Designed miniproteins, single chains, continued (4). Designs and how they scored, part 110

Each design is a single chain, and the fold is of that chain. pLDDT is the mean over its residues in the fold that is shown.

## One batch from the design tools (miniprotein)

Design m15793
Fold by ESMFold2-Fast:
Structure m15793 (fold): chain A 73 residues (1-73)
Amino acid sequence: EPINKIVKAFLAGYFDLDISKLLEDAPEELKPVLQLAYEIGKKIREGNAEEVVKLYDELVAQLEKLGIKFPKP
């Protein structure tokens, strides 16, 4: 499911892990979303809260274009 891949990309960004396998399993249109999730995790690791908010808005916009509903926590 797209949400599970997004969460894994986020965790990879936070823990500085390779996401190549996640990208291989994803459709082309989802790859930018996975890269955004990775960058969000990385920015959280760096403590840059303002950039996290900006990247999250970009992530939501990309998901809406793909017709993917993002669940609330």
Scores: mean pLDDT 78

Design m15794
Fold by ESMFold2-Fast:
Structure m15794 (fold): chain A 77 residues (1-77)
Amino acid sequence: SVEELYKLFQEAAKGNPEAARDLVRKLAELGATEEQFIKVIKSLVKNGAKEAARAMSEVARELGFTKAAEYGDELLK
């Protein structure tokens, strides 16, 4: 649900990497695009949640969202 996604995003933005991993998996189930993953990674970094953004990039790579994962790696250098 949208409410569940919002709660996962809030927890990830607070620096919870487990919530970030769950968020990626839920977004992928809903058919989210590479561009949408990039936007979420940007938002997590902007909130200072670097470890959550890193966890998200790793799961994105596992799921085949290579461009989003590469973007996250570059942003977190």
Scores: mean pLDDT 83

Design m15795
Fold by ESMFold2-Fast:
Structure m15795 (fold): chain A 71 residues (1-71)
Amino acid sequence: SPQEIAHALRLAAIDHLEAELEKDPDNLFLKKELLRLYNDEIEEQRSKENPDEAVIAEFQQKADALQEELS
């Protein structure tokens, strides 16, 4: 489905940016962009007919950790 394709592309983008952040762990731009993508993933998961609560919880934990670092 188009939603499955969009989900796969978002996860690929997250994976790429997480790898880039490992190379530059203090990069505020990468942290802010990852936070945006994590929140986008959470919102898209919650909009599904059958939300994956484990996936939502995983991305929420990642988003919360980055939000604390940016505070």
Scores: mean pLDDT 86

Design m15796
Fold by ESMFold2-Fast:
Structure m15796 (fold): chain A 85 residues (1-85)
Amino acid sequence: NALVEKLREAGVDEGLIELMEALVKELPSLDREKQKDLLVIALTQIRILEEETGDRESAEKAIEALRELAKELGFDWEELKKEAE
């Protein structure tokens, strides 16, 4: 996946890369409700990893990649952010 490779080339934390790879692999097999739930869970996990590692730059890049995935699937990013609060 080009998005995951771009994150890897940018030096993003490997734990975040693994999370994004798992998302890209799982999302196509899920119904829309489960896709939304998984995206919200992923956003929460990125924020937890940011707090644990202190790597804000990696977290910001992963969040932007997640936003792009959500948009491609037709989800409203602002609604996903509200549910992850």
Scores: mean pLDDT 80

Design m15797
Fold by ESMFold2-Fast:
Structure m15797 (fold): chain A 90 residues (1-90)
Amino acid sequence: LSPEEGREQLEQAMRAAREKRVDEGTILAYDWAVTATRSAREGNTEEAEELLRGVEQIVEMLGKLDPDRAAMVAFYVEIGRQALEEAKRA
């Protein structure tokens, strides 16, 4: 490998690793948002609130890296927030 080819391969590997971490973080955030919605529907409002706060922080960070993935997770956060509000009013 030439030094230029090695550098390009390293940069590509670093980009792929970052994309993989963003993908993994997105799936985890989605899972937490779904779990929060379930917890709210089961009357576990404190747990739901805690999970939604955590996911909202991830969505903010994710929005700076990948706005499309952030929008997807934010959609599920909104569903969880609606479920939590309904549970608090029940």
Scores: mean pLDDT 79

Design m15798
Fold by ESMFold2-Fast:
Structure m15798 (fold): chain A 86 residues (1-86)
Amino acid sequence: SPLDTDAFLAEAEAVLAENGQKLTEQRRLILETLAQADGPLTVEELVERTGLAEKTVYETLTTLLRLGLVQPVALPGRRLGFVAVP
């Protein structure tokens, strides 16, 4: 729900700030998209849904994964999906 997403984004901003990082528009878009998804999203699906360049999605996911805000999920066909960590 929008309320759950807003609460998650507020917590994510605090975690980012504690690590000397900002909730940039790119980070917000990826986190919001993942929080609203019904299941894990691939990089290709994140590019499609956010309109961000693939390189930007990879760089953003790398930071969010390191901070524990996102986790990888194995998908069929040796693909990786990603989910938001509440």
Scores: mean pLDDT 86

Design m15799
Fold by ESMFold2-Fast:
Structure m15799 (fold): chain A 88 residues (1-88)
Amino acid sequence: SAMEEVRKELEELEREYKEKFKKIKEAVDAGDFDKAFELIDEMIERLEKVGRRAREKGDDKTALRVEQMLGLAYMYKTVVEKIKKKAE
C-alpha cells in the first residue's frame, strides 16, 4: 500500500541515519564544511519528501516521526554553522 511504501522509505532513512551522522562528523572534523552541509541538506530533502507523502496518505505516525527528525537535522545544521564561524 502507499502507507507501507512511505513507512519503508522512513525505515531505510533511519537505517542510514547513523552512518550519515558519522560522515557529517568526519567532514566537520576535517574542516570540510561544504561537504557537511551537503550531507545535512540531502537528509533534510529526503525527510521533507517522506513527510509530505506521509501527510498526503494520512500516516500521522510517520509524519510526526519525520517532523522530529527534521527538527534534529535543522538543529545540527545550526551547530555546524556556529562551528564554521568559530573556525574562521
Scores: mean pLDDT 81

Design m15800
Fold by ESMFold2-Fast:
Structure m15800 (fold): chain A 75 residues (1-75)
Amino acid sequence: GAMAARQAKLDDLTEASNYAAEKAKPLVDQAHAELRARVAAQPLTPEEIDQLRGDLLVPATKAAAEARKEYEAKK
């Protein structure tokens, strides 16, 4: 019934999200390593840390969005 159709759609969204996360993982790990290195090298304010984290995560966010589109295109 309707619940089975809804569950199938949720499962599909979960798989797409997991695929995007796996594709973005190396970039997320790199961004976190760079953030830690920058914080260790120079004292930053909480606001500067938040901005730097956002900037460093942009490539990972873009890669995740592209991976999600690629996953949808394969169906």
Scores: mean pLDDT 77

Design m15801
Fold by ESMFold2-Fast:
Structure m15801 (fold): chain A 65 residues (1-65)
Amino acid sequence: SEVQELIRKALKQLEASGSVSQEQLDALRELAKDPSKEKLEALREKFRDNPLIQSLAHEALKVLD
């Protein structure tokens, strides 16, 4: 899946940067297993103040739409 690859690539980049918490990384790992529009919207709501998570969710939602 294009969405799964996008999330996995972002996950590797975010892990390397150290700019995201372990909770956020774990949430992204779970999302990468079975991504959906509903799960992406839930991720945006949960981590609304994290610009990296917001950017990732925005790009992933474009792929799903």
Scores: mean pLDDT 79

Design m15802
Fold by ESMFold2-Fast:
Order: C-alpha cells, then structure tokens, then sequence
Structure m15802 (fold): chain A 72 residues (1-72)
C-alpha cells in the first residue's frame, strides 16, 4: 500500500539520520537508499501522498550526506 511505503520512507530517513550521527556512514547510505526506494514506489502508486513526498525528500537528503562522507 502507498501509505505503508510512505511510512517506510519516513522511518528509513529517521533511522539513516541516526546512523549518520553515530558515524556509520555505510549503514546510513544503505538505509537511506531503502527509504528513497520506498518513497519513490509510494509516489508511483499515489502521486499526491504527502508523507511519501516528505519521506522521500528526507531520505534523499540523508543519502546525499552519507555519499559525501563516503567520498561518492
């Protein structure tokens, strides 16, 4: 369901942010990547899902920061 995927994206972004704060950049990259995947899938199912949009945006931000820390 789009709502379940949207919640997955938001929760993934939050978990990835915690991993970044702990210095686990590889873990943050992996978890944020999953959050981005869930957010994109949710928006494909429901393009107007606000949680999916917010979760995707937050996951993309964490993913970008993890990539910088990893030199990607």
Amino acid sequence: MAEELAEGALRGAEAAKRLLEEGDYAGAYSVAGMGVKYGREALELDPENEKAREGLERAEEVLREAQKKLGL
Scores: mean pLDDT 85

Design m15803
Fold by ESMFold2-Fast:
Parts: sequence; structure tokens; C-alpha cells
Structure m15803 (fold): chain A 68 residues (1-68)
Amino acid sequence: MDDLYSESLLVSSRILRVTTQLDTNASPESKQLFLQASDLLDQASRTSDPQQRQQLVQQALQLVRQAQ
């Protein structure tokens, strides 16, 4: 079951946020997208509804792809 899935999303959110803040080469626009994706992953980690969680994860992935 997905007992550890929410925990993995929280860890991913924190790693993405810290990595983005330490990146001196990323544009301000790219950093904003990565920070928004981090926030969406944090929200997904705390969401009990599977469909809403999936939507938040998909939105976060789209923002990461746009930031690249």
C-alpha cells in the first residue's frame, strides 16, 4: 500500500526547496517554478484524498518540467 508515499512526497518537497535555494545558476523564473513545485508536493504529502493527491503531484511535475 501507499503507507510511505506521503512521506516520500514530503522528503522530495524538502530536498527540492533546499536545492533550489542553494542554486546560484538558476534564473529567478526557474527558482519560482521549483519552489511552487515543492509547495505542491508538500500539500500532496498532507492530502488524504487519492485523486487530489495525484492532481497535486502531476501539477508539481509539470512545473519541474517547465523550470528545465
Scores: mean pLDDT 78

Design m15804
Fold by ESMFold2-Fast:
Structure m15804 (fold): chain A 78 residues (1-78)
Amino acid sequence: DLVTEGLSLLAKGQDEEGKKLLEEAGVDAEKMLEKVREADRLAKQLAAQGRTDVAQEVGRLLEEGRVEEAIELARKAL
């Protein structure tokens, strides 16, 4: 759907395209960008701790637009 696709684009650093899709879906694009960046920060912390397999899984969830699952996985692993 548009939300999942928009979130995936934000995770890939395509902020303008991702925001456009999220706005078309009627969601707060800036709030979603903040969540995606939070998940990315948590993934970097996991990688720094040597948990690269979990960090990679968090990254894949973000690429799929599954932001809430990515954040939950990262927090559980920390």
Scores: mean pLDDT 80

Design m15805
Fold by ESMFold2-Fast:
Structure m15805 (fold): chain A 107 residues (1-107)
Amino acid sequence: SIEEQRKKLEAEMGLIATRFHLQAAEFEEKGKFEQAQAAYEAIQVLGDIALEAEKLTIKYNLDVDEVIKKLREIADIAMDLINNGASTKDVQDTINKLFNKEKKKLS
């Protein structure tokens, strides 16, 4: 059902947000405030793409589990960039680029 798909995506976004909050806290403890900020701001961008992914899942009748796998892949790439010292802007641009690439496959 649509409600079950929404709940699954919301639950996964909750797990992703928790992971990024924990990593941001670790960066703050180590005095790496720019990396902590990049992690916090990545949560917002990932949340935005997750909401759009929910709408696309309903519109195109996509497999929600495959959508979750793609969201995890994007989150993992974002985390790797943050861990390697990428700027907040580069992280945000990469998240959006990867999501837009997946959206083009639906056209």
Scores: mean pLDDT 88

Design m15806
Fold by ESMFold2-Fast:
Structure m15806 (fold): chain A 100 residues (1-100)
Amino acid sequence: MEELKNMNLEELEELLKELPKLKAEAQKGADPAMQQKIENGAEFSETVLEIIIKLMKKEGKEDAEGTKKAVEKLEEKAKEMEKKGVSMKDFLEELKKELS
């Protein structure tokens, strides 16, 4: 999450487009258990990036400061949901629906 705070909207959209290629490269030479972990990590990263991009577009903030605020808002909501015992997967799926 910290690495994303230095990126603007265009860089985040480019990262989202590159994610399938990065996933495929990371899976080369990995055993089946590691390939599954990479797959799960890529799906999680894709969902997080989609949410951040939607938040930035909703707020009209396309610079790195806009990314930082979107990431911080997501982190704050994630901490609240963790305290309530809600899984990260369920939280992200619900948040994605709210932003659609």
Scores: mean pLDDT 77

Design m15807
Fold by ESMFold2-Fast:
Structure m15807 (fold): chain A 81 residues (1-81)
Amino acid sequence: DVEAELRRLGRRLRRLVDENAPFEEIMREIGRGMQLLAEAGRTDLLRQLGRLAAQFVRYVNEGDREKALEYARQMADLLEA
């Protein structure tokens, strides 16, 4: 069940954000979500997740952890919907 797996990934992503986990761990969960969506043919949701992930990476590179985590939370919300 793709929907159940997406919700599980969203909850895991939210937990990592709440625990202030390393960006590498957050990125791994994002990558798993993107792979699952691509394999399931969820093109619109994959595009939405990709846009949020691009912003997350941008703020990681700028050293703005607070904004990076804001986008990670938005990705968790998207996967849990």
Scores: mean pLDDT 86

Design m15808
Fold by ESMFold2-Fast:
Structure m15808 (fold): chain A 56 residues (1-56)
Amino acid sequence: LSVGEALAAAGALGRQLAADPNRRVLAVEVTPESITITYEETRDGVTTRRSVTIPR
């Protein structure tokens, strides 16, 4: 993927994650190989950190 395509995909996924009131996006890390979005998710009163990686 081009950097523009990868950033667009990460942006769309980030918006989907942010649309859930139980999720909060913390960081977006861009490398030559991938884009990693780190977020917090709260379920049953427990907050956990999770990440999703999009290959470039």
Scores: mean pLDDT 71

Design m15809
Fold by ESMFold2-Fast:
Structure m15809 (fold): chain A 74 residues (1-74)
Amino acid sequence: MAPEEELERERANLLVLADYLRSLGLEELADELEDVARNGTVEEMVEKRTEVTRFLSDRQVQEQLQQLLNQLLS
């Protein structure tokens, strides 16, 4: 892939993730993604996207466990 196409793709991915994070109330993390998308390198964008994707996966598991515990303790 051409370097310009890779940069635009990773930037777009981070901006989509930032919007999603804002919808979840994670405004500080969304601001970090927007900053990296605007001022970061392709490598920094990929690293940040991977970090956030892992965080969201872990959070989803934690939310499912919390719902189960709330149901059992009620």
Scores: mean pLDDT 76

Design m15810
Fold by ESMFold2-Fast:
Structure m15810 (fold): chain A 81 residues (1-81)
Amino acid sequence: SMMDEFKEIVEEVAKEFNIPEELKEELLKAVEESKSLDEAVDKVMRLLLQAVDRGVLSEEQMTAMLQKLGEKVNELLKKKE
């Protein structure tokens, strides 16, 4: 499913950026609890912003992660048609 593919994208990006395991688990749970891809993306973005506020991520790491997530989501959406 599209949500399963997005979950794999989140796991891959989390691994690439070596984020804390607790943050990765929060991101994956947010995807699993979402009813749509748009909701999942919004929740993931908000959790990353909160992680910066908590000092868990730098602003630069968040920006790079959001760019990578955006690229992979765009590829996923192109495959839908």
Scores: mean pLDDT 83

Design m15811
Fold by ESMFold2-Fast:
Structure m15811 (fold): chain A 74 residues (1-74)
Amino acid sequence: SERERLIEEWEQARDLYIQLFQQYNIPQSLIDRVVEIFDRAIEAIRAGDEEALQRELERLEELLKEIQELLQKR
């Protein structure tokens, strides 16, 4: 129940990021990478794999910084 709710929240966050990035004309290749990270993070949550989840969080932070830098150049 609690884990299912967490997964739903991550799925909703993924959809919100996709919508937001499409509105700001972020390249599809970067959006696809964000989706891949979210999908792997959701899988890690389902598996109870804390190390995998931490790796995906680090990847997400790095990719979001890259996207932020791209937006600042506009």
Scores: mean pLDDT 86

Design m15812
Fold by ESMFold2-Fast:
Structure m15812 (fold): chain A 84 residues (1-84)
Amino acid sequence: DLLERVGEVRRLVEKAVEALQKGDIQSAIEYLERAIELLDGIIREGSPELQEAARALKEGLEQALEAAQKGDRQGALQILRDLS
């Protein structure tokens, strides 16, 4: 179900934000990687409108992932807040 995958992406992003707020960078990285994987599936299988939205969100999540991987917790949090 495409709507279930969209809901799961949102839940994973919420969990990543919570993990970053708690200083659990490794869990945040894992949640972001999972969300990006689900977005790749949505881009491959979704409608053109959903594909465009999913690509934009994926770019933002990849930027947040890079910040988290570099230990920039505040930068990752700011990127995720700007995506909401």
Scores: mean pLDDT 85

Design m15813
Fold by ESMFold2-Fast:
Structure m15813 (fold): chain A 81 residues (1-81)
Amino acid sequence: DLEKKLEELEKAREEIEELLKKIREAKRENKVEELKEELQKRAGGEAPDLDEMTLEELEKELERQREAVEKAIEELKKKKE
Protein backbone atom coordinates (compact mmCIF):
# COMPACT_ATOMS: atom_id res chain seq x y z
CA ASP A 1 0.00 0.00 0.00
CA LEU A 2 2.61 2.56 1.09
CA GLU A 3 5.05 1.37 -1.61
CA LYS A 4 2.39 1.80 -4.31
CA LYS A 5 1.60 5.33 -3.08
CA LEU A 6 5.31 6.14 -3.07
CA GLU A 7 5.66 4.96 -6.70
CA GLU A 8 2.66 7.10 -7.70
CA LEU A 9 4.18 10.16 -6.00
CA GLU A 10 7.56 9.57 -7.68
CA LYS A 11 5.77 9.33 -11.03
CA ALA A 12 3.91 12.58 -10.30
CA ARG A 13 7.23 14.28 -9.45
CA GLU A 14 8.69 13.13 -12.80
CA GLU A 15 5.65 14.52 -14.64
CA ILE A 16 6.02 17.87 -12.85
CA GLU A 17 9.73 17.96 -13.74
CA GLU A 18 8.86 17.31 -17.40
CA LEU A 19 6.35 20.18 -17.31
CA LEU A 20 8.97 22.50 -15.78
CA LYS A 21 11.36 21.47 -18.55
CA LYS A 22 8.70 22.25 -21.19
CA ILE A 23 8.14 25.70 -19.63
CA ARG A 24 11.87 26.47 -19.81
CA GLU A 25 11.97 25.32 -23.45
CA ALA A 26 8.83 27.37 -24.25
CA LYS A 27 10.57 30.48 -22.84
CA ARG A 28 13.57 29.82 -25.10
CA GLU A 29 11.48 29.11 -28.22
CA ASN A 30 8.61 31.54 -27.46
CA LYS A 31 6.02 28.70 -27.51
CA VAL A 32 4.15 30.05 -24.48
CA GLU A 33 0.64 29.80 -26.00
CA GLU A 34 1.03 26.12 -26.93
CA LEU A 35 2.22 25.31 -23.41
CA LYS A 36 -0.72 27.14 -21.80
CA GLU A 37 -3.21 25.18 -23.92
CA GLU A 38 -1.53 21.87 -23.01
CA LEU A 39 -1.57 22.71 -19.28
CA GLN A 40 -5.25 23.74 -19.42
CA LYS A 41 -6.18 20.41 -21.04
CA ARG A 42 -4.25 18.44 -18.40
CA ALA A 43 -5.94 20.31 -15.55
CA GLY A 44 -9.41 19.49 -16.93
CA GLY A 45 -10.56 23.09 -16.56
CA GLU A 46 -10.02 23.19 -12.77
CA ALA A 47 -6.69 24.99 -13.07
CA PRO A 48 -6.33 28.67 -12.14
CA ASP A 49 -6.82 30.98 -15.12
CA LEU A 50 -3.70 30.15 -17.11
CA ASP A 51 -4.41 32.97 -19.59
CA GLU A 52 -3.77 35.46 -16.77
CA MET A 53 -0.62 33.71 -15.54
CA THR A 54 2.89 34.54 -16.69
CA LEU A 55 5.47 31.82 -17.36
CA GLU A 56 7.15 32.78 -14.07
CA GLU A 57 3.87 32.17 -12.20
CA LEU A 58 3.43 28.82 -13.97
CA GLU A 59 6.96 27.78 -12.96
CA LYS A 60 6.30 28.90 -9.38
CA GLU A 61 3.08 26.84 -9.19
CA LEU A 62 4.80 23.73 -10.58
CA GLU A 63 7.71 24.22 -8.13
CA ARG A 64 5.18 24.37 -5.27
CA GLN A 65 3.55 21.17 -6.53
CA ARG A 66 6.97 19.49 -6.79
CA GLU A 67 7.79 20.52 -3.20
CA ALA A 68 4.43 19.18 -1.99
CA VAL A 69 5.05 15.85 -3.75
CA GLU A 70 8.62 15.63 -2.38
CA LYS A 71 7.31 16.33 1.14
CA ALA A 72 4.65 13.63 0.73
CA ILE A 73 7.35 11.18 -0.43
CA GLU A 74 9.47 11.97 2.65
CA GLU A 75 6.46 11.54 4.97
CA LEU A 76 5.60 8.16 3.43
CA LYS A 77 9.23 7.01 3.77
CA LYS A 78 9.19 8.02 7.45
CA LYS A 79 5.94 6.09 8.01
CA LYS A 80 7.46 3.00 6.35
CA GLU A 81 10.27 3.04 8.94
Scores: mean pLDDT 69

Design m15814
Fold by ESMFold2-Fast:
Structure m15814 (fold): chain A 92 residues (1-92)
Amino acid sequence: MRVRVTLYDEAGVLREEEREAKTETEALQFVLEGLQQGKADGATQVEVEIETPSREEAERLALKVARLGEAMGWQVESVEVEGSRGRVVFRR
């Protein structure tokens, strides 16, 4: 699976990083790192995009990503799943 994390502030994109993940655990670790970096950099928004082998995996992983961000004090703005792709947008 593929995971992309984009950090934003009021001026635009601060950072964008993409990683291939073999497991959900690796994907969630990468998301955790991105969310921590967002707080360190003072990001106002974080976007997480995931590409998985199936729609069911995309739905499940997107919800896990949303819950992880909430646990870290981010506000979930949106959770979207289109086919085998998921997108979660967080705000501070």
Scores: mean pLDDT 88

Design m15815
Fold by ESMFold2-Fast:
Structure m15815 (fold): chain A 80 residues (1-80)
Amino acid sequence: SEMEELREGARKAAQALLAKLLGAKTTEELKEIAEKYAEEVEKAAELLLQAALEPDEERARELVEQAKREAEKVAEKIKK
């Protein structure tokens, strides 16, 4: 379904944000990190999905910024 495709896209986008913030770690390392911090990654994915479905452009922008902050929290826990 269209909704399922958007949900998968949101998860991939959340993982891509995390990969970018961590500076090109290996695929295996990123997978292990995504599994260890699955709750935070899933929260970022949820916010990105909500943004994709939000008709209000300003609200959608706020949701994307919230997703970025969730990804940054994961990166901060891993990277110092």
Scores: mean pLDDT 79

Design m15816
Fold by ESMFold2-Fast:
Structure m15816 (fold): chain A 72 residues (1-72)
Amino acid sequence: MKKKEAEELLERAERLIKLGREAKQRGMDESDVKAVMTRAIELAEQARELGKEDPELVKRAQELIKEAKELE
């Protein structure tokens, strides 16, 4: 159960990161992009905690956090 919840949170984080990348490319305000990326980081960190027993989920969450921070 927790693994499915973690995977769903990671999927939501990936969608937000994609949205933030597209918004940044279209010249959206940097503060709005940062807010979206902050939410993506929160979801990825929640997923990392829920899936902490699964090294692949933890690695995926860390990669998403890194991507979101680079887009801030």
Scores: mean pLDDT 82

Design m15817
Fold by ESMFold2-Fast:
Structure m15817 (fold): chain A 67 residues (1-67)
Amino acid sequence: DEVRRLAAEAELRELERHVPLSPEQREALIDLLSQGMSLVDAVRELVRRGLLSEETARRLIALARNA
């Protein structure tokens, strides 16, 4: 769904102001979010895949809860 992907890209763009992400991390998060996964679940899945550190994951989850 192109609309879901665009929404995920917009959300990640705002989060990246506070937590810099690699292109690989960004694309993986967008893919999971566009599938309807919550940000918390998507972030946990990327930690499981070894693409994201637990520290970065905690920061992203904290920022999302304040939005």
Scores: mean pLDDT 79

Design m15818
Fold by ESMFold2-Fast:
Structure m15818 (fold): chain A 75 residues (1-75)
Amino acid sequence: MKVIGDRIILDDKYKDLSDEIYENVLKPAVEGYSAKVEKIGDNTFVISHAFTGSDRRRAVNDVIKALEEYLKTLE
């Protein structure tokens, strides 16, 4: 995967899992924050609607961690 700021891009091999990852991994990871995860492409997500830079940074870090842990279970 690639992370560019608050944008997360999955490798093409995970494209068919993108909806499962979005619903079961990414959305739960931001539930405790004033932030949202949006699916903006077939394999691309963005973390949006954060009220502070601190909330956004925490949401990004937690989303990345949850995604990395999930992807390790697939390898």
Scores: mean pLDDT 75

Design m15819
Fold by ESMFold2-Fast:
Structure m15819 (fold): chain A 84 residues (1-84)
Amino acid sequence: SEAIEKAIELLEKGAVAAVVLEDYETAEVLIEAIKRLEKAKNLEEALKILEETKERIESLPESPGRERALEYVREAIEELRKAL
């Protein structure tokens, strides 16, 4: 699915940004989400993974890395919603 591939690409960018901003906890959440997306069987499952990932990152301590990661996660959610 092109939409899932695009979502993975966006989360990879978010993970890199989190690492550069030294938010390793947020980066780990995104890496785990990428692995889950690679195994997603359909767009509905992928969207659920992204929404759960967003909620998990929102529960982490506020940081520049967290805020940047949330921007990428929100963009990935929008890409999947457009494909549904």
Scores: mean pLDDT 91

Design m15820
Fold by ESMFold2-Fast:
Structure m15820 (fold): chain A 70 residues (1-70)
Amino acid sequence: ALEEAVKAAREAVENKLSTEDAFYLLSLLASQVTDPEVRQIIGEVMADAAKNKLSVEEVAKKLEERLKEA
């Protein structure tokens, strides 16, 4: 679920993972999500992060914002 993606992103920030490693973990989570809407949200945030060179912390904040909107 989206809550798991937020948790994973926050743990990546706390553990100071590279952007590449954090994106890999989020991709694995997205592949395990059965809800197509949640998968789309994770994909959109990841695409935005790649295009705009967002930090792992910024990715976590965007996922939290999307979860709050739901």
Scores: mean pLDDT 77

Design m15821
Fold by ESMFold2-Fast:
Parts: structure tokens; C-alpha cells; sequence
Structure m15821 (fold): chain A 88 residues (1-88)
């Protein structure tokens, strides 16, 4: 179990990593597109990510595992295509 301060810091890093991933690898530019992609990829955690809420350690790890799943056996171009198709 993390301390409250470490949970907040870890949550901030993981939320920033998700947004940076969607910008750099997803090719998304607008905050609205990023938020829609978050809702499509992480429906159960989307409102916590978008609202900058504190994630538990297990929730943060779940996000990282889902990101890893998106890039496993995909090129950068295939990841970008997948994300764009999600938000249409």
C-alpha cells in the first residue's frame, strides 16, 4: 500500500503517461479527442483519469498493462490507426 503522497504522485505520472502516449503514438492533438480515446480504451477508469483523480496502485498498474497490450505486436502506425478508429 502506497502512502497518500506517493499514490498522488504515481497517479499523476500514470495519467500524464496515458495522455503523452495518446499525443505521441496516437497522433491526437485536441484535448477532446484525447478524452474520448481515454473513455474508449479505459471505460471503467476514464472519469478518474480525465478528472485528475487519485488512482489506486492496482488501477494505475491496470492502465499500464492496457497500454502495453496496445503496443504489443503493433507498430507506431498501427497504434495510431487503432486509436483513430476508436474515436472515429
Amino acid sequence: MLTEEREREFSELVREAVRDFLREYGGLKDQEEIDEAIRKIFPELAEKIIGDEVLSYDEAIELLLRLAGLVAARSKEEVSKYIKELIE
Scores: mean pLDDT 78

Design m15822
Fold by ESMFold2-Fast:
Structure m15822 (fold): chain A 102 residues (1-102)
Amino acid sequence: MPSGLAPKAGSLVTAGLIEYIGLKLDGREKDGLQQLSDLLRQASAEAAKDPRVPKEVADLLQQASDLFAQASKSKDPKEQQELVKKAMDLLKKAQELLNKAA
């Protein structure tokens, strides 16, 4: 049997990343980080319910969501940038795992 309806979670991650990049260019990073956190929380919940998606993907999406939420609340620009960078690294790892599952 063919494996992989993993594209759904990956599509949500990609859409969130594109939206964040746009908001960052417009200087509305804080609003974008909150939207990304919500989007990734939804993606993590869907990934966790889908038996065709590796459990590690759901965990990575949840961790990235938490990091974006922390970044949106951070008052230190350097901490905010570090948290965003860590979240982006987790999203890239999640996309790699989704590609391997397809």
Scores: mean pLDDT 69

Design m15823
Fold by ESMFold2-Fast:
Structure m15823 (fold): chain A 109 residues (1-109)
Amino acid sequence: MKILPPEEAKPHLDRELVVRSDQSEEDYLKDPSKHTSYFKGKTTSEQQAKERARIEATYYGSNAITHLQNTIKDLQSLIDSETDPQFRTSLSNQLKGYQTVLSELQEEQ
């Protein structure tokens, strides 16, 4: 019995990288396929980003490294275009969290 990789869910998870400022961490974890967008007034911690990246890595299985690399590239592009300092801080925390998890997975190879 082979576990199939959840490749068809990738577009939904990628859209969750920018979380709404009024969305709780629990709400995100309950429905990671739900589309979200970040709005000003709330920051995401590096620790929350690491936990999210680990959940996504588990979900993508064999495609985890590719998923995290694509996510890091998208986060970097969002940071480069963002002018709101609170949102830039949140995105930077997310980038750092995803980079840490990617490094952990690459060291297992």
Scores: mean pLDDT 62

Design m15824
Fold by ESMFold2-Fast:
Structure m15824 (fold): chain A 88 residues (1-88)
Amino acid sequence: MKVTGVEAEAEGTSVKVTVTASEDGTLLVRVYADGKLVGGGAVDVRGGRGELIVENLEPGTHTITVEVSNPGGTETYTATFTLTLPAP
């Protein structure tokens, strides 16, 4: 299984993470805001796509780092985004 893309998007005070992969399966995702772990978990990829939402983040501009690994730990992908989350 090969990770082909990682996207992160601000949805209010939430961050939506989308992972695309070459095959169906489970990926492990960790999401960091300014170097602090804020969310993550097992993401099921079906039809080449999987999604995770991390909720209740602080408003403001954050460096969001997404780490994606397969359960065997043989492949790890890291993507970094600068996102501005609006005040409620």
Scores: mean pLDDT 81

Design m15825
Fold by ESMFold2-Fast:
Formats: structure tokens, sequence, C-alpha cells
Structure m15825 (fold): chain A 68 residues (1-68)
């Protein structure tokens, strides 16, 4: 379980790093507001994915324990 949780944390950090590296490309959008909106949306999606993966992991852990 801990190893799977650590993998989720590492994936999230990598996604955030990729988003940060893409900031210059986002700055090519017509307005700073559009760039900020896209950036904020990408971060929000990354956080939502992480939260969902953790929730799914917890659910599977419970199901596995109940099957023992």
Amino acid sequence: YEEKLKKIEEEYKRIVEIIEKEKPNLAALPTPEMAKDVYDSLLAMAESIKKLEIANLEKKKKEELESL
C-alpha cells in the first residue's frame, strides 16, 4: 500500500514539474489571463487525479482486507 501511495505522490510531482516547464508555451497565448486559466486548470486536474487515485487505492485496500 505504502509503495503504491508513494508512486501516486511521485506521479503528481512529475506532472506538476511538466506543467511548470510548459509555462513559457502558455505565455504564447493571446492574454495573460488565458495563460493563467489554463495553468490553474492543469494544476486542478492534476490534484483531482491524485485525489481520485488515492481514494481508489483506499477502496481497493478495504476490499482486499474484507476478502481475507
Scores: mean pLDDT 74

Design m15826
Fold by ESMFold2-Fast:
Structure m15826 (fold): chain A 97 residues (1-97)
Amino acid sequence: MAEELLAKARELLPEMERRIREELERLEREGALSEEEIEELARKGLEGDVEALIEALASAIARVAPELSEEEREELIRLAAGSAAMFKAKLEAEKEK
């Protein structure tokens, strides 16, 4: 999953960044994720720990939004994983400068 998301993020970086950001903002407005949780997930993504990011998001969603279906939780986890992969790819590109 993470390796596939990294490859897709590198190819579609600008479009994925915008789409993932819009979706995360929507989830925040609907109360599925708090601002503090989103900032913590972004920080972990920047550090390149995609597995920890996915685990933390899964735990947060189960706690904060128990009304979400299993499919909706999987979608949120996919969005977070994609975001983390995109930030990691961007940081690696910047290091080559």
Scores: mean pLDDT 56

Design m15827
Fold by ESMFold2-Fast:
Structure m15827 (fold): chain A 68 residues (1-68)
Amino acid sequence: MDFETLLAIIRSLPERHKALWARYAAEQMPKEDYPQLIALLEEVIAEERDPAARAELERLVAEIRGQL
């Protein structure tokens, strides 16, 4: 999966929808892609200036890691 496309999608979404989209994407992709998705989400979190959106994404990352 192309990281530039994933990043663009996440950045274009409303803050509330970022975690929901990422969760849905994780459910549709093979678990082999989860490490790359986690790395991408961690980068998005580091660049995210809204604390609420960051917290929601951090919770999702923990949940995805739990599935591995």
Scores: mean pLDDT 75

